# Designed miniproteins, single chains, continued (5): the designs that were tried, part 65

Each design is a single chain, and the fold is of that chain. pLDDT is the mean over its residues in the fold that is shown.

## One batch from the design tools (miniprotein)

Design m18248
Fold by ESMFold2-Fast:
Structure m18248 (fold): chain A 90 residues (1-90)
Amino acid sequence: MSKYEKVLELIKEIGDEISKLLEEGKLSSETAKKIAEVYHKYLNKMEEAILNNDWESFEKAVLELVDELRALLPGNEEIEKLLEELRKVV
């Protein structure tokens, strides 16, 4: 479980940074809505994978989340560092 816990904690940290961008007016409400939809979709897939002890599906969901967030948040160095850390944990 510790590896799943580390991934979920990193996802939370990324979410906190995204919230900061929204509060600072650096993120549009439309982009924030798309990010929320992406988070909901992939967190549900990750939860299903954990319940089924399916590490391969969990890893795939994490990598797809990273790619989707990277597409929605290009050029943010702090978020990119967290996304790379997330990719390395899986």
Scores: mean pLDDT 83

Design m18249
Fold by ESMFold2-Fast:
Structure m18249 (fold): chain A 93 residues (1-93)
Amino acid sequence: SEAIREKMEETLKEVLEIIEETAKKLGLKEEEVEKLKEEARQAVEEIEELILNDTAVGLDSNGQELSQEEMPDNFLERFKGVLEQKVKAAEKE
């Protein structure tokens, strides 16, 4: 639906902003930043296709099935968690 596509576009913008902020904190090289941005774009496109084709299965933090409208927000939260893990790993080296 149009609403899902718009929400996924907003999610991608927020993900890209998080990547840029993380890069500033960690002093990442431009090549690493561009790779993360490309991976994020591909992941958003894949999830959008799965949601629109009704093949995506998402669960909330309590194990309840997510509606298609809730999946973009769930993706964003999971992506933030992955970045936080990468930041913590980089700080330990």
Scores: mean pLDDT 67

Design m18250
Fold by ESMFold2-Fast:
Structure m18250 (fold): chain A 71 residues (1-71)
Amino acid sequence: AQAEFRAAAARLAEALAAGDAEGIREAGLRLAEIYRRLGYEEAAEGVLRETAALLRSLGADELAAELEALA
């Protein structure tokens, strides 16, 4: 679980550095999935909302709206 979380967080950081909106979406969804499987629903919702805000900062409003709907 911790190694899986670190891998997802690393992918998010890489996608952010590259301006890769799809990569940011994928990594954010993966982090939220890990939190939900552990029973941390509030943390999962927070990750989805924060990732959506990052996507909006890149102009990826449609992808951001998708994540906001899942929170």
Scores: mean pLDDT 83

Design m18251
Fold by ESMFold2-Fast:
Structure m18251 (fold): chain A 87 residues (1-87)
Amino acid sequence: MTRHDREVEMAERLAAELLALGGDPELVQRALEYVREGRLDEAQAYLRQAALAAVARLLGVAPATVSRWIREGRTDELEERVLAALA
């Protein structure tokens, strides 16, 4: 019913998807704990790390490479590679 309840529910759904993509269960678990505590900045950091690691594994590159592509504005190329890997 509250915004916090919805954030927890959405985070649990996102966590399930990240785990299905081979995300690190320890990072996902810690992120969910922070969301439940209302500590969204800490939760975001762990979710970002888990997501970067999952995408890196899917593409066969280092997590630092994915982070670098995002910083360099290569988001279109990254999206195309992810979609191709999921097809």
Scores: mean pLDDT 74

Design m18252
Fold by ESMFold2-Fast:
Structure m18252 (fold): chain A 80 residues (1-80)
Amino acid sequence: SEKERLLRLLAELEEELRQLRKELQNAPAEVIRQAQRAFERRILARLLGVPVSTISSLSDDERQQLGAEVEERLEKILAE
């Protein structure tokens, strides 16, 4: 089901985030912020099935709007 595929994808992303946190444990704050922004773009790209370059080409406003739309869609899938 779509819900089962989404839950597997979220589990994979959670594991990637856990590994990233471990790697960044002693990193400067600016490096952590850059890594968080890169990871957020990667999440959005993976959830939409598009290249990261597509997400990176969007304006900040377009990314925020798209993020909100994806969040609403995920909530509907998970509530089924």
Scores: mean pLDDT 78

Design m18253
Fold by ESMFold2-Fast:
Structure m18253 (fold): chain A 69 residues (1-69)
Amino acid sequence: MEKKIEELARKILEERGKELEEEAKRDPKGTVLRGVSLSILGIGYEIDGDKDKAIKLLGESRALFKALD
């Protein structure tokens, strides 16, 4: 699962990294809130056994936090 989350985050940054970095510069607090919310939802789906949704949400969260760097 971890490798799939990392691969998805990398793909998101490749496709939308510039856009996400610009959004993070304009609204860093909103970007943090979005990332945290996606992480919480992703963990919830992992506990519920929905690995596909968990990977999607955790990958999006990881991409957002990388955009904040």
Scores: mean pLDDT 82

Design m18254
Fold by ESMFold2-Fast:
Structure m18254 (fold): chain A 58 residues (1-58)
Amino acid sequence: SIDERRQYLSDLLEDAEEIMQEKDLSVDVQARYRQELQEALESLDFDKARDIYLEIKQ
């Protein structure tokens, strides 16, 4: 369902936020990733969100 897809992406965004905080990424880099992830959440774009998440984890 759409609600399950939105929940999955919301959880992924929370995980990404924790990783960005742990890595102490610059404010500008964090802002860029937050914007891109929020856009992926709004469009329900799993592929985009996954790719950004993997970039953050590196």
Scores: mean pLDDT 84

Design m18255
Fold by ESMFold2-Fast:
Structure m18255 (fold): chain A 73 residues (1-73)
Amino acid sequence: GAMEELKEKRLELIRKLAETIAQLISKLTGETPKITIEFFGDDKVKVTVSTSKITVIIEADLESGEFKIEVKE
């Protein structure tokens, strides 16, 4: 349905954002980032982009479109 298509498009955008962040982190740190995607039920996703020097965490609700981004050194 329309909601399932919206969730799929939101997940695709989050994945593209994570890949872009990984490219930036690779250039800034000289390290190859690890990207991890975790699902919590059918609506929530957590994407972690990490090296030994920096971790970026994106938490998003695919139904509401609400998100949180956290950066840790």
Scores: mean pLDDT 85

Design m18256
Fold by ESMFold2-Fast:
Structure m18256 (fold): chain A 81 residues (1-81)
Amino acid sequence: MSMEEIIKIFSDEVVSLIEPYASPEELEKLRELISKSKNLSEAVKKAADFLDTLPIPPSVKASRLTSASLIAIGEEIDAEL
């Protein structure tokens, strides 16, 4: 799987997981911000910085970012099987 596809999967998962905490406009801005990332680590950092602007508890933010990252990595592993 390409890095672009991994970043897209991560973006889709993060947006889905934070949908209850953000407006449609904020979710679109988050997608745009993540799409400019060169790798998954940069995508996670940009997502974390953006989520800090939203009224999300820090523990929930960390948990959802971790889950989205693991799902993106899992999709890459599944593509190689």
Scores: mean pLDDT 73

Design m18257
Fold by ESMFold2-Fast:
Structure m18257 (fold): chain A 87 residues (1-87)
Amino acid sequence: SMDDIIQEFEKEMSELISKAPEEIKEELKKLRDRMIEAMRNKDIKTFEEEIKRIVHLALQHMDEEFTQELAKVLKEFYEKFLEYLKS
């Protein structure tokens, strides 16, 4: 279900955000919450826009290891969201 996808996404994103500098945690949480809202609304375009924003933020403030881990999580949930929308 979409609720299961959202719960798993929230958990994995919260774990990643916990590793971020305090200065950007609040912005990362807001971007996470907008992605969750996009999933609830079945709005893939907004989800894609928020992916671009969060990756850009990570590239500016985090190391390559964090950015790769973030990209992996985002790709996984983008694919799950697309699969759900095609069903």
Scores: mean pLDDT 86

Design m18258
Fold by ESMFold2-Fast:
Structure m18258 (fold): chain A 85 residues (1-85)
Amino acid sequence: IKELAIEYVKKVEELREVTEEAYKKLGDEEIRRKGEEALKRAEEIALGSLREAVEKKDEEILKEGLKKAIEILEETIEWLKEKLK
């Protein structure tokens, strides 16, 4: 689970960097909004999974939640990278 948590943090950092780069090149406010929404959605899933995992004493819930949060971040990073081509 520690590896998934580290991966999540790395994807958060990558999304922030790619969002700023895309915004600087394209000047589109929608880019910033989409990046911010993805960050918020991923955080809600990660925190919700952490809370549920603690309540149910089931670490697998947190692993599944972190994987889903990472997927959301990755999808938005890919979308932004396509915009930068």
Scores: mean pLDDT 82

Design m18259
Fold by ESMFold2-Fast:
Structure m18259 (fold): chain A 100 residues (1-100)
Amino acid sequence: SRAYKFVKELIEKTNEEIGDVEPTITEEDVEKLLKESKYFKILYLILKLAEAVREGNDEEVEKLLKELKEKEGISEEELEAVKELLERVREEKEKYEEEL
């Protein structure tokens, strides 16, 4: 999957820039990583996008996609990979809600 490959590469590049990310990360650690790693910032924005999709917050989704494209400078191919990831998140949400 293009989305899986993109996220995997972002994680690998983040680990190369800042070392292994500890599972018990604090808010202060997140702020530091956002300043020190471009790839961590992109990954963090993608996680926020997935959360916004789950919440049905279309305004936040558009805002975060614009930030990824205009401020972080991700390519059109990378943007398509992000959109594919968000479609999978939406599918899993719909599947979960249908089974409730």
Scores: mean pLDDT 69

Design m18260
Fold by ESMFold2-Fast:
Structure m18260 (fold): chain A 84 residues (1-84)
Amino acid sequence: MVKVTVTGIKGAERKEEVDWEKGEYTVTMGASKEEVIEMAEAYAAALKDSLGASKVEIEVKEGEVDEESGEPTYIVEVKAELDE
């Protein structure tokens, strides 16, 4: 299996934190959980195409409120299973 970080979404401003080792990515400000899931699904579809992966799994978690914006954060983990 290949672990890939995918971001949730927010409005026009973005605060980005990526942990490549853990396969986690967070985005803050103005995003609902539904918008985050929608973005993650779009990224998973693109990832499946680019990697030729047989399966892609998405997990969305809520993080802490961002200290700068006061908005909720979301952690998105995408796991891709390569057929090769």
Scores: mean pLDDT 53

Design m18261
Fold by ESMFold2-Fast:
Structure m18261 (fold): chain A 58 residues (1-58)
Amino acid sequence: SMADKTFKKLKKLYPNTSDDTIKLAVDVGLSFGKSLGLSDDDPMIYSIAEMFVFGELL
């Protein structure tokens, strides 16, 4: 699924970030994407999730 692909991609880029944080970021991306009318396979979901992970590291 796109969720699994997004999780694996983010975990590869942010290996020291907890799995729980990455999963939360993916869930945030999917939920926000749905609120915007995006399909769950829209690549913008990845960008939203990555921004969330990056924000948690700052």
Scores: mean pLDDT 78

Design m18262
Fold by ESMFold2-Fast:
Structure m18262 (fold): chain A 83 residues (1-83)
Amino acid sequence: SLETVTETLEFELPASKVPEFEARMKEAAARAQEELGALVRVETEVEGDKVTVTITATGEPAAARQAVALLSEEARRAAEELK
């Protein structure tokens, strides 16, 4: 059976760095989808210097949970590197 897992993260990130952050998340989502077989969606909302990222993965339970974990780790890493 399929499961949908969602995680929402917030970061402080300069607006000028948001396009690079989104590009990294898009690449990570594509890799997770290819490697784990889960359908991955990443949505980014920007308000001033605050970036809200919502990661949604749908697939077999283990794959969906692993995809969200990998994307969450990439989001934290990307936000730290782009400060």
Scores: mean pLDDT 87

Design m18263
Fold by ESMFold2-Fast:
Structure m18263 (fold): chain A 60 residues (1-60)
Amino acid sequence: STLAQQLAEELLFSRYAELATMSEEEIFARLKERAQGRASDEELREAARLIKDVIDALQQ
């Protein structure tokens, strides 16, 4: 898995409740802070979209 995917999984499992109230753009910003330049913006945006999709699926 990429660093972006690892960071996304860590946030989703440890901070689900916070992420569930965030927009995709807010999730992207949090991932970008944690990556500290070690992952591309495109990878982090893809990871943010995947987090949002998982949250939306779980909240039906």
Scores: mean pLDDT 80

Design m18264
Fold by ESMFold2-Fast:
Structure m18264 (fold): chain A 85 residues (1-85)
Amino acid sequence: IAAELARPVAGLSAAQLEALRARLEAALARHPTNAEAWRLLASVLAAQGRDDEALEYLVLGDIKHPVLKLPTDEALAAELRAALA
């Protein structure tokens, strides 16, 4: 589970993972309903070896918006695309 969850960010350095985590936490403080941001934060935590925290954030994303396919905010979607680049 944790290995699959870390897959999107597996190639990032420790410094890049920490910077991405900080950006995602800031984005979620602004828009806490974005399930993609919760899943991506869980991926970063899993890549950092923080599996328990990663699973907790994954569950929070799934509980709030388990079937949400539409973006909650186009600006947040653009921020996530920039963070992954």
Scores: mean pLDDT 62

Design m18265
Fold by ESMFold2-Fast:
Structure m18265 (fold): chain A 95 residues (1-95)
Amino acid sequence: MAAAREEERVRRAEELARRYVEIAREARREGLSAEEREARLEPLVPEIEELLHSGKEAARAMLDVLTEAVAEITGKEPTEEVERRREELAEEAYA
């Protein structure tokens, strides 16, 4: 197993997730609407989705960062989709 490659993937996922959170926080600090915040974050979504499907460890690291920040991004509780993905990853890892 290439541990260094997996560590790099996890680091990239965490970095992307933190960048997503930072953009969301800055948009909220500027008093932007939820719609405007989502528009700023939309260009990052395809890469986030790709990393979520690239490996379980990277996906978990990313989801942990995003789950903590969901309330700041949307002004709401964590979405059902985020919770479901965490559950799917846990089920797959156990199986």
Scores: mean pLDDT 66

Design m18266
Fold by ESMFold2-Fast:
Structure m18266 (fold): chain A 66 residues (1-66)
Amino acid sequence: ADELAAKAAELAARLPPEAHRQLAEEFASGLRKLGLSDEEIAAKLREVGRATGSEAFLELAEELAA
């Protein structure tokens, strides 16, 4: 999970904002395959979004926590 979060943060730094939503969704899908709950996935999305300033990650986190 933490290794996947680090890779997502690196990709977010290199990709334009328009690609961040797809990256966030792929990251969430990867975490779900590892057996994380939607609440745990939302927490990891918030962590990456906060670290990178990516609004798309924060938006997806709110959607999954709802």
Scores: mean pLDDT 81

Design m18267
Fold by ESMFold2-Fast:
Structure m18267 (fold): chain A 73 residues (1-73)
Amino acid sequence: MAKEQRERVERAEEYAREHLEETKRFLESLGIDVSKYSDEQLLAIAATAEALRDIGDEIDAELEKRKELEELE
């Protein structure tokens, strides 16, 4: 039955549409010219950037904390 498959595709398309705008804003904040990339490439970059951002934010938080301590020394 194709109905369930179509509903999944429609939901994925709706999520992609909403997330595409947020993704463009996020990549733009990283200095990436989003007009140079296709929607598929932007989503692939965003997925990678999101994973790296989560890791990077944890590292940056630790480094910022260490930097404050160094400035007080």
Scores: mean pLDDT 66

Design m18268
Fold by ESMFold2-Fast:
Structure m18268 (fold): chain A 93 residues (1-93)
Amino acid sequence: ANIKALTPKEIATIVEKKAKGAKLNKEETLKLAVTILNNNPDFVELAKSDKDKALVEAKNVVKEVFDNNGETPSNDQLNKDAQEVLDVVLKES
């Protein structure tokens, strides 16, 4: 799936879904992770200066968003999704 940061309308939709206890799909979950990281200036700076540390932080955020969605992805899937999220943050910044 092509992931990018959430638009304001997409953020409103996710907030509504979470308020109702609805489960996010994978694309919404990854876009939420991108949005969280894009709105963290310290992370954006880290991603430009130390990609290895930024990947660890991205993996933590991706794991937290999936855990909050009631999902426990494998370590291999987390590594893949964290890399995709980091690549999007670097491309959009």
Scores: mean pLDDT 80

Design m18269
Fold by ESMFold2-Fast:
Structure m18269 (fold): chain A 76 residues (1-76)
Amino acid sequence: RSGVTPRELRVLIALAKEGPLSAEEIMRRTGASRRTITRLRERGLIERDEKGRYVLTAKGYALLEELAPEAVPKPV
């Protein structure tokens, strides 16, 4: 429940570095499945924007700082 797979971590890193990405872009860049994207949304780590793209939430950024701090862009 609390863990994140390496594939899920790659999705979070991609969103942190590349900004808002569509489901297709996430799958292409990370190799993640649509199921993985859905799981990250259900956990509140990513959310869908008004344009139908996915963005990292504050919770997602906090998790990235814990697991892969080198991949998190510096705070504003």
Scores: mean pLDDT 76

Design m18270
Fold by ESMFold2-Fast:
Structure m18270 (fold): chain A 60 residues (1-60)
Amino acid sequence: AEALLASLPPVARAALTALGEAHAAGTLTPVQANRAANTLIEEAGLSPEEVGRLVAAVLA
């Protein structure tokens, strides 16, 4: 998990940070979560399974 985070492009890391902040604030929408997941796939080249694990960890 940490190795994946360290290898992420800045835009993908920013998307995960924004996702976590929105979740903590109770303002997270499905549209925001979906955009973050798409950014991780497109910008970091992650598989859907890896994206699912990172999103689940952020939302835990």
Scores: mean pLDDT 74

Design m18271
Fold by ESMFold2-Fast:
Structure m18271 (fold): chain A 62 residues (1-62)
Amino acid sequence: GPAAELAARKERIAANAVAAIRAANPDVPQSELDALRARILAAPDLETADRLAVEAYLRFTS
């Protein structure tokens, strides 16, 4: 249903963001990536989840 689809899409956003950050900056602590994943999964919608992923990527790779 829609809730399960939203959860699956947020999990994909989180997984992609974590993988991209790790590839670009291997020195990022696992605790920071775990915190990012938790924040993305707690996001109320996909727009917020995507924004959190983009902001984190820029922060860790700038």
Scores: mean pLDDT 88

Design m18272
Fold by ESMFold2-Fast:
Parts: sequence; C-alpha cells; structure tokens
Structure m18272 (fold): chain A 85 residues (1-85)
Amino acid sequence: SMKAMEERIEAGLKVADEVLEEVREKGEEQLGGAEKAAALLAKKGRELLEEQTPEKRSEALRLFEGVRELKEMLKESEEARKKLE
C-alpha cells in the first residue's frame, strides 16, 4: 500500500530529524561511532527523499530503518550504563 509506505517514510523521517537535531546540539566531533553512523544514514535518507522516485524512496526507508535500529541500540546501551552505576 502506498499509504502504508508513506506513513513508514514519515515515521522514519521524524526519527532521522531527531538524530540530526541531536548532532546539531552536541556537535559532530562529540559523537560516538554509532551516533555518527545514525547521523550519516539520516542525512542520506533525507537526500534520497528529495529525488521523489519510488526506488529512492524505498532506499530512504531502508536507511531510516537503520537509523531507528541504531537509535534503539544507543538507548538500550545508555539504560544499561545507568543500571550499572
């Protein structure tokens, strides 16, 4: 369904924008490897959406899924660190 794909892209774009905002606030030099990877995927996904082809939109969706996975991993790592204090 095109509607389901658009909803997934919109959700992914929101997560990507959150990651890019965090990069803007912290500065890129202060990010760990996983945070930098998430930021790169987020930026590339946003660029691909500007092409507005089905192939580029599908690729952007795949990149946004990667951003979500990295963000969740980073959140879980942070929670694990807090529990060890």
Scores: mean pLDDT 78

Design m18273
Fold by ESMFold2-Fast:
Structure m18273 (fold): chain A 90 residues (1-90)
Amino acid sequence: SDKEKLLKILELAVEYAKEMGYEVEIEKIEIIETPDDTILIAYLYFKTTGKRAKVTINAGSGEIEVEAEDKETEQRLRAAMAAAFQEVER
């Protein structure tokens, strides 16, 4: 399902962030299911840096939005998310 796919992308992104030297805790997950789309919103805490970030993944469009407290956290999360998305889309 789209929900399972989005959750797998998130789990894999957290693992990739760990491989990059960043421990990430998932503080909250929201899933919005509509007839036309499934959207996952994750609230993340980077234990290593003490910074928070928010990720929105849209299953229908394939769009990933990243909001973070600083540019470094944003860049690392974007890289981890991109790698995870590519792996799941194989």
Scores: mean pLDDT 84

Design m18274
Fold by ESMFold2-Fast:
Structure m18274 (fold): chain A 66 residues (1-66)
Amino acid sequence: MPDYGDDAGAGAAASGASAEVARSVGNGATKLQEEGRDEEAKEIARIATAGDPEKALEKAKELGGE
């Protein structure tokens, strides 16, 4: 299975996010995937890897991941 939490965290870090931001984005995507919300987790990973880690972080926070 794809690990969207790892992908989201790595994508945020690659986009210049701090370790704390990357961790929060990754944790948010992991939580969503654990809840069976794979499409939402995938969307966070996509936003983070597209070079917008702040938008990915906001979405992760809104969906319960800090």
Scores: mean pLDDT 78

Design m18275
Fold by ESMFold2-Fast:
Structure m18275 (fold): chain A 87 residues (1-87)
Amino acid sequence: MLEELRELGVGVAEGLLEAHGATVTSTEVEVDGNTVTVTATGVTPEGKKLTARVVVTQDGRRVRVEAELYDEDGNLLDRFSFETELP
């Protein structure tokens, strides 16, 4: 369960950076109870730094994912959320 939450969070964070043209440079994972927070950073071909923050929370049978992407000035570039179930 914890490994599946981590894998989901990392996949979403790195995928979000790549979808915006960034190459992933680092990925940090923090676990607090039933919540996994992933912070991934990447760099675009133009040298812009992007940060993806993904929070994965397990609540009973559901897993909620909240994802945000920021530029180096702290401007929100993208945001989405969804719910899923892990095996």
Scores: mean pLDDT 83

Design m18276
Fold by ESMFold2-Fast:
Structure m18276 (fold): chain A 65 residues (1-65)
Amino acid sequence: MDEVRRAVEEVKKEVEEEAKRKGLSDLEKQGLLGQRLAEAAVELAEKTGKSVAEVMRKIEEIYEE
């Protein structure tokens, strides 16, 4: 849980910084956020031995909080 939460917060920060650097629109920023979260879910699943679906569910839960 805590590791997934930290990853979500880090991705949000990185996406915000990249959006500012590249001059992305809000729509483009949302697309990038979704892509980065999916990539983080794959990495976390490989690291923890959990399924990507399980990690994505945890990410969604944290994002909604």
Scores: mean pLDDT 78

Design m18277
Fold by ESMFold2-Fast:
Structure m18277 (fold): chain A 77 residues (1-77)
Amino acid sequence: AKEEAIALLEKAAAEAERLGLDEAARSLRQAVEITRKESVEAGIEYLRREAAASPDPASSAVLGAAAKDVEEILREA
């Protein structure tokens, strides 16, 4: 679960960077660190907060989608 979540978040960060969504990519990388140090649940909560706070609809959508995908991985574990 944790390793799968980290892999998904790293892939999402690379995708966001390719799209020029630098702030979303930074938030996704921070979520990787939170997931490693604390828990998958903490990473999801961080991403949901960042999505809600983002003034950019594209960044908000990317962060929200990543949170949902990671939550699904957690349910499968």
Scores: mean pLDDT 82

Design m18278
Fold by ESMFold2-Fast:
Structure m18278 (fold): chain A 90 residues (1-90)
Amino acid sequence: SMTFSEKQQALLEAQAEAAKLYEAGKSLEEIAEELRRKYEEEGNKAYLLLAEALRAELGDPAAAERAARLAEELGLPQEDIDVLRELAAA
């Protein structure tokens, strides 16, 4: 399993990439797809977490459930996990 420091670094890298794509004017759908591609290239599950979370915001409850499981695995705060589970229950 990843250490806490490794999980924190993975999350920061994924958030920085998402921010760059957003600043470049990409849609949430395009950002989600590019983050998924980076997960496939690099194996960093934080990219997959953010991709699924963006899909959840676009109205996919199945993506919300996948994001919640990834958030638990990566050690996100319970508050963040609860938001994703609420979206999955909708």
Scores: mean pLDDT 83

Design m18279
Fold by ESMFold2-Fast:
Order: structure tokens, then C-alpha cells, then sequence
Structure m18279 (fold): chain A 81 residues (1-81)
């Protein structure tokens, strides 16, 4: 729920070009560390551009669970897409 909300709020800000607010929303809603939250924020920003909301959600879920490696992987996938 919080991870899905983080992805949704982050995408909303990213679509407005408010990337700093998108990253802040992801960090606050997931409660993740800077590295995991940063990876999830990258996934959210790129998902907003590509329409791949699933990658944003998966990255936020990984960050919330403390799975830093998985959050980074999803962030990189979103950027590459």
C-alpha cells in the first residue's frame, strides 16, 4: 500500500517535471534509506516518461522492504527502458 502510494505520488510529481518532489515523496512514503529511495525515485521518474508504472511500483516495494539490490536493479531497468 505505502509502496504503491509512493509510486503513484512520485509519478504525479514527475509528470509535472517536479523531480525533487517526486524523490521526496518516494523516500517519505517508503521510509527507505537514501540509496534504495534514490533507485526507486529513478524508476518512478522514468516510468512517468515511458508509462511503465509496474517498474516504479516494484522499485518502491523493494526499497520499502530494504532490498537495496532489487531497488537499484528496477531503477536501472526503468532508466534503460
Amino acid sequence: SDAEKAAEEGIKYARKGEYEKAAEAVKKLTGADDVSAGAAAQAVIHAAKSGNDELAKKAAEAAQKGDTKKAIEYGKKAKAA
Scores: mean pLDDT 79

Design m18280
Fold by ESMFold2-Fast:
Structure m18280 (fold): chain A 65 residues (1-65)
Amino acid sequence: SLREEVRKIKEEVDEAVKNKDLDALMRQFSKAGLLAMEALRAGDRESMQEALKVADYALEAIKKL
């Protein structure tokens, strides 16, 4: 499900934040953005909003490196 995919990306972002892994953060930011677009096309507004939150979290972590 889209919700489960958002959860997996969030877990990967949390690990990348702990490791200060810029490449992993950039990959997960891109994945979260694509998932948000997929959720928008599917009419799943909740998964879209959660994916966008994960993308923003990853971007803020990148800015603080």
Scores: mean pLDDT 86

Design m18281
Fold by ESMFold2-Fast:
Structure m18281 (fold): chain A 90 residues (1-90)
Amino acid sequence: EAAAEAAVEAFRAEMSKEVPPEVAEAMAELARELARAALYASPEAQAEIRALLARRGPEIERALREDPARAAELLRELAREVRAINERDL
């Protein structure tokens, strides 16, 4: 837990060099849920998360280039969806 939180904070700090702070915060939130899935989720839940990322990816990539506020919103929505899959899997 402490080590995972430190890794998420390091990722947030690194992303803050390349994207606006609100996007970096949202990316860190998503990274935390993806790390949880990688460590603890069933293969079925991991497959569902991969399908979700593939479906949401293009819109988020476009928003990252055109509208950082919208990108942060979409990243937070994605993090919430990944968290719901992780919680349902347990």
Scores: mean pLDDT 77

Design m18282
Fold by ESMFold2-Fast:
Structure m18282 (fold): chain A 87 residues (1-87)
Amino acid sequence: RVLSKEEILEEAEAIIKRVEEMAKEETDPELQKKLEEILKKIKELYERIKASTDLEEQQRLLNEIKRLMIEAAGLIEEKKKREAAAK
């Protein structure tokens, strides 16, 4: 499915809010710092989407944002698995 620029921006904004929540809820300072670094990269990509006039570039940037979200979720999941295995 081909997204419009507005749909791409809406999906990117939803991801930003999700990763911001992850960073705010994280109590491990090292993991929180990694999540904040991922969030900074996502916000930079979001601004590039806003500045872009090329729909293909906008879609590539959104896919990169989605990849960063998966990376952030993976870090949290790995922590949970380690904590569960240690008990």
Scores: mean pLDDT 81

Design m18283
Fold by ESMFold2-Fast:
Structure m18283 (fold): chain A 61 residues (1-61)
Amino acid sequence: PSKEQLQQAARIASESSDNPEESKFLLESSRNGTSEEAYKKSDEHSQRMFSMAARALSESS
């Protein structure tokens, strides 16, 4: 995925998370433009959230 798609996915994932720490991390990665690096360093759960958000973006057209 592109850097911009990962930034948008991180923002959507942060909105859907009930964990304040996870939400803050994802939102900061979107703001700092480090969503690509955040995705690579993320565990399976966070990578799954990115994938779900990216899919939602594709279907919301």
Scores: mean pLDDT 67

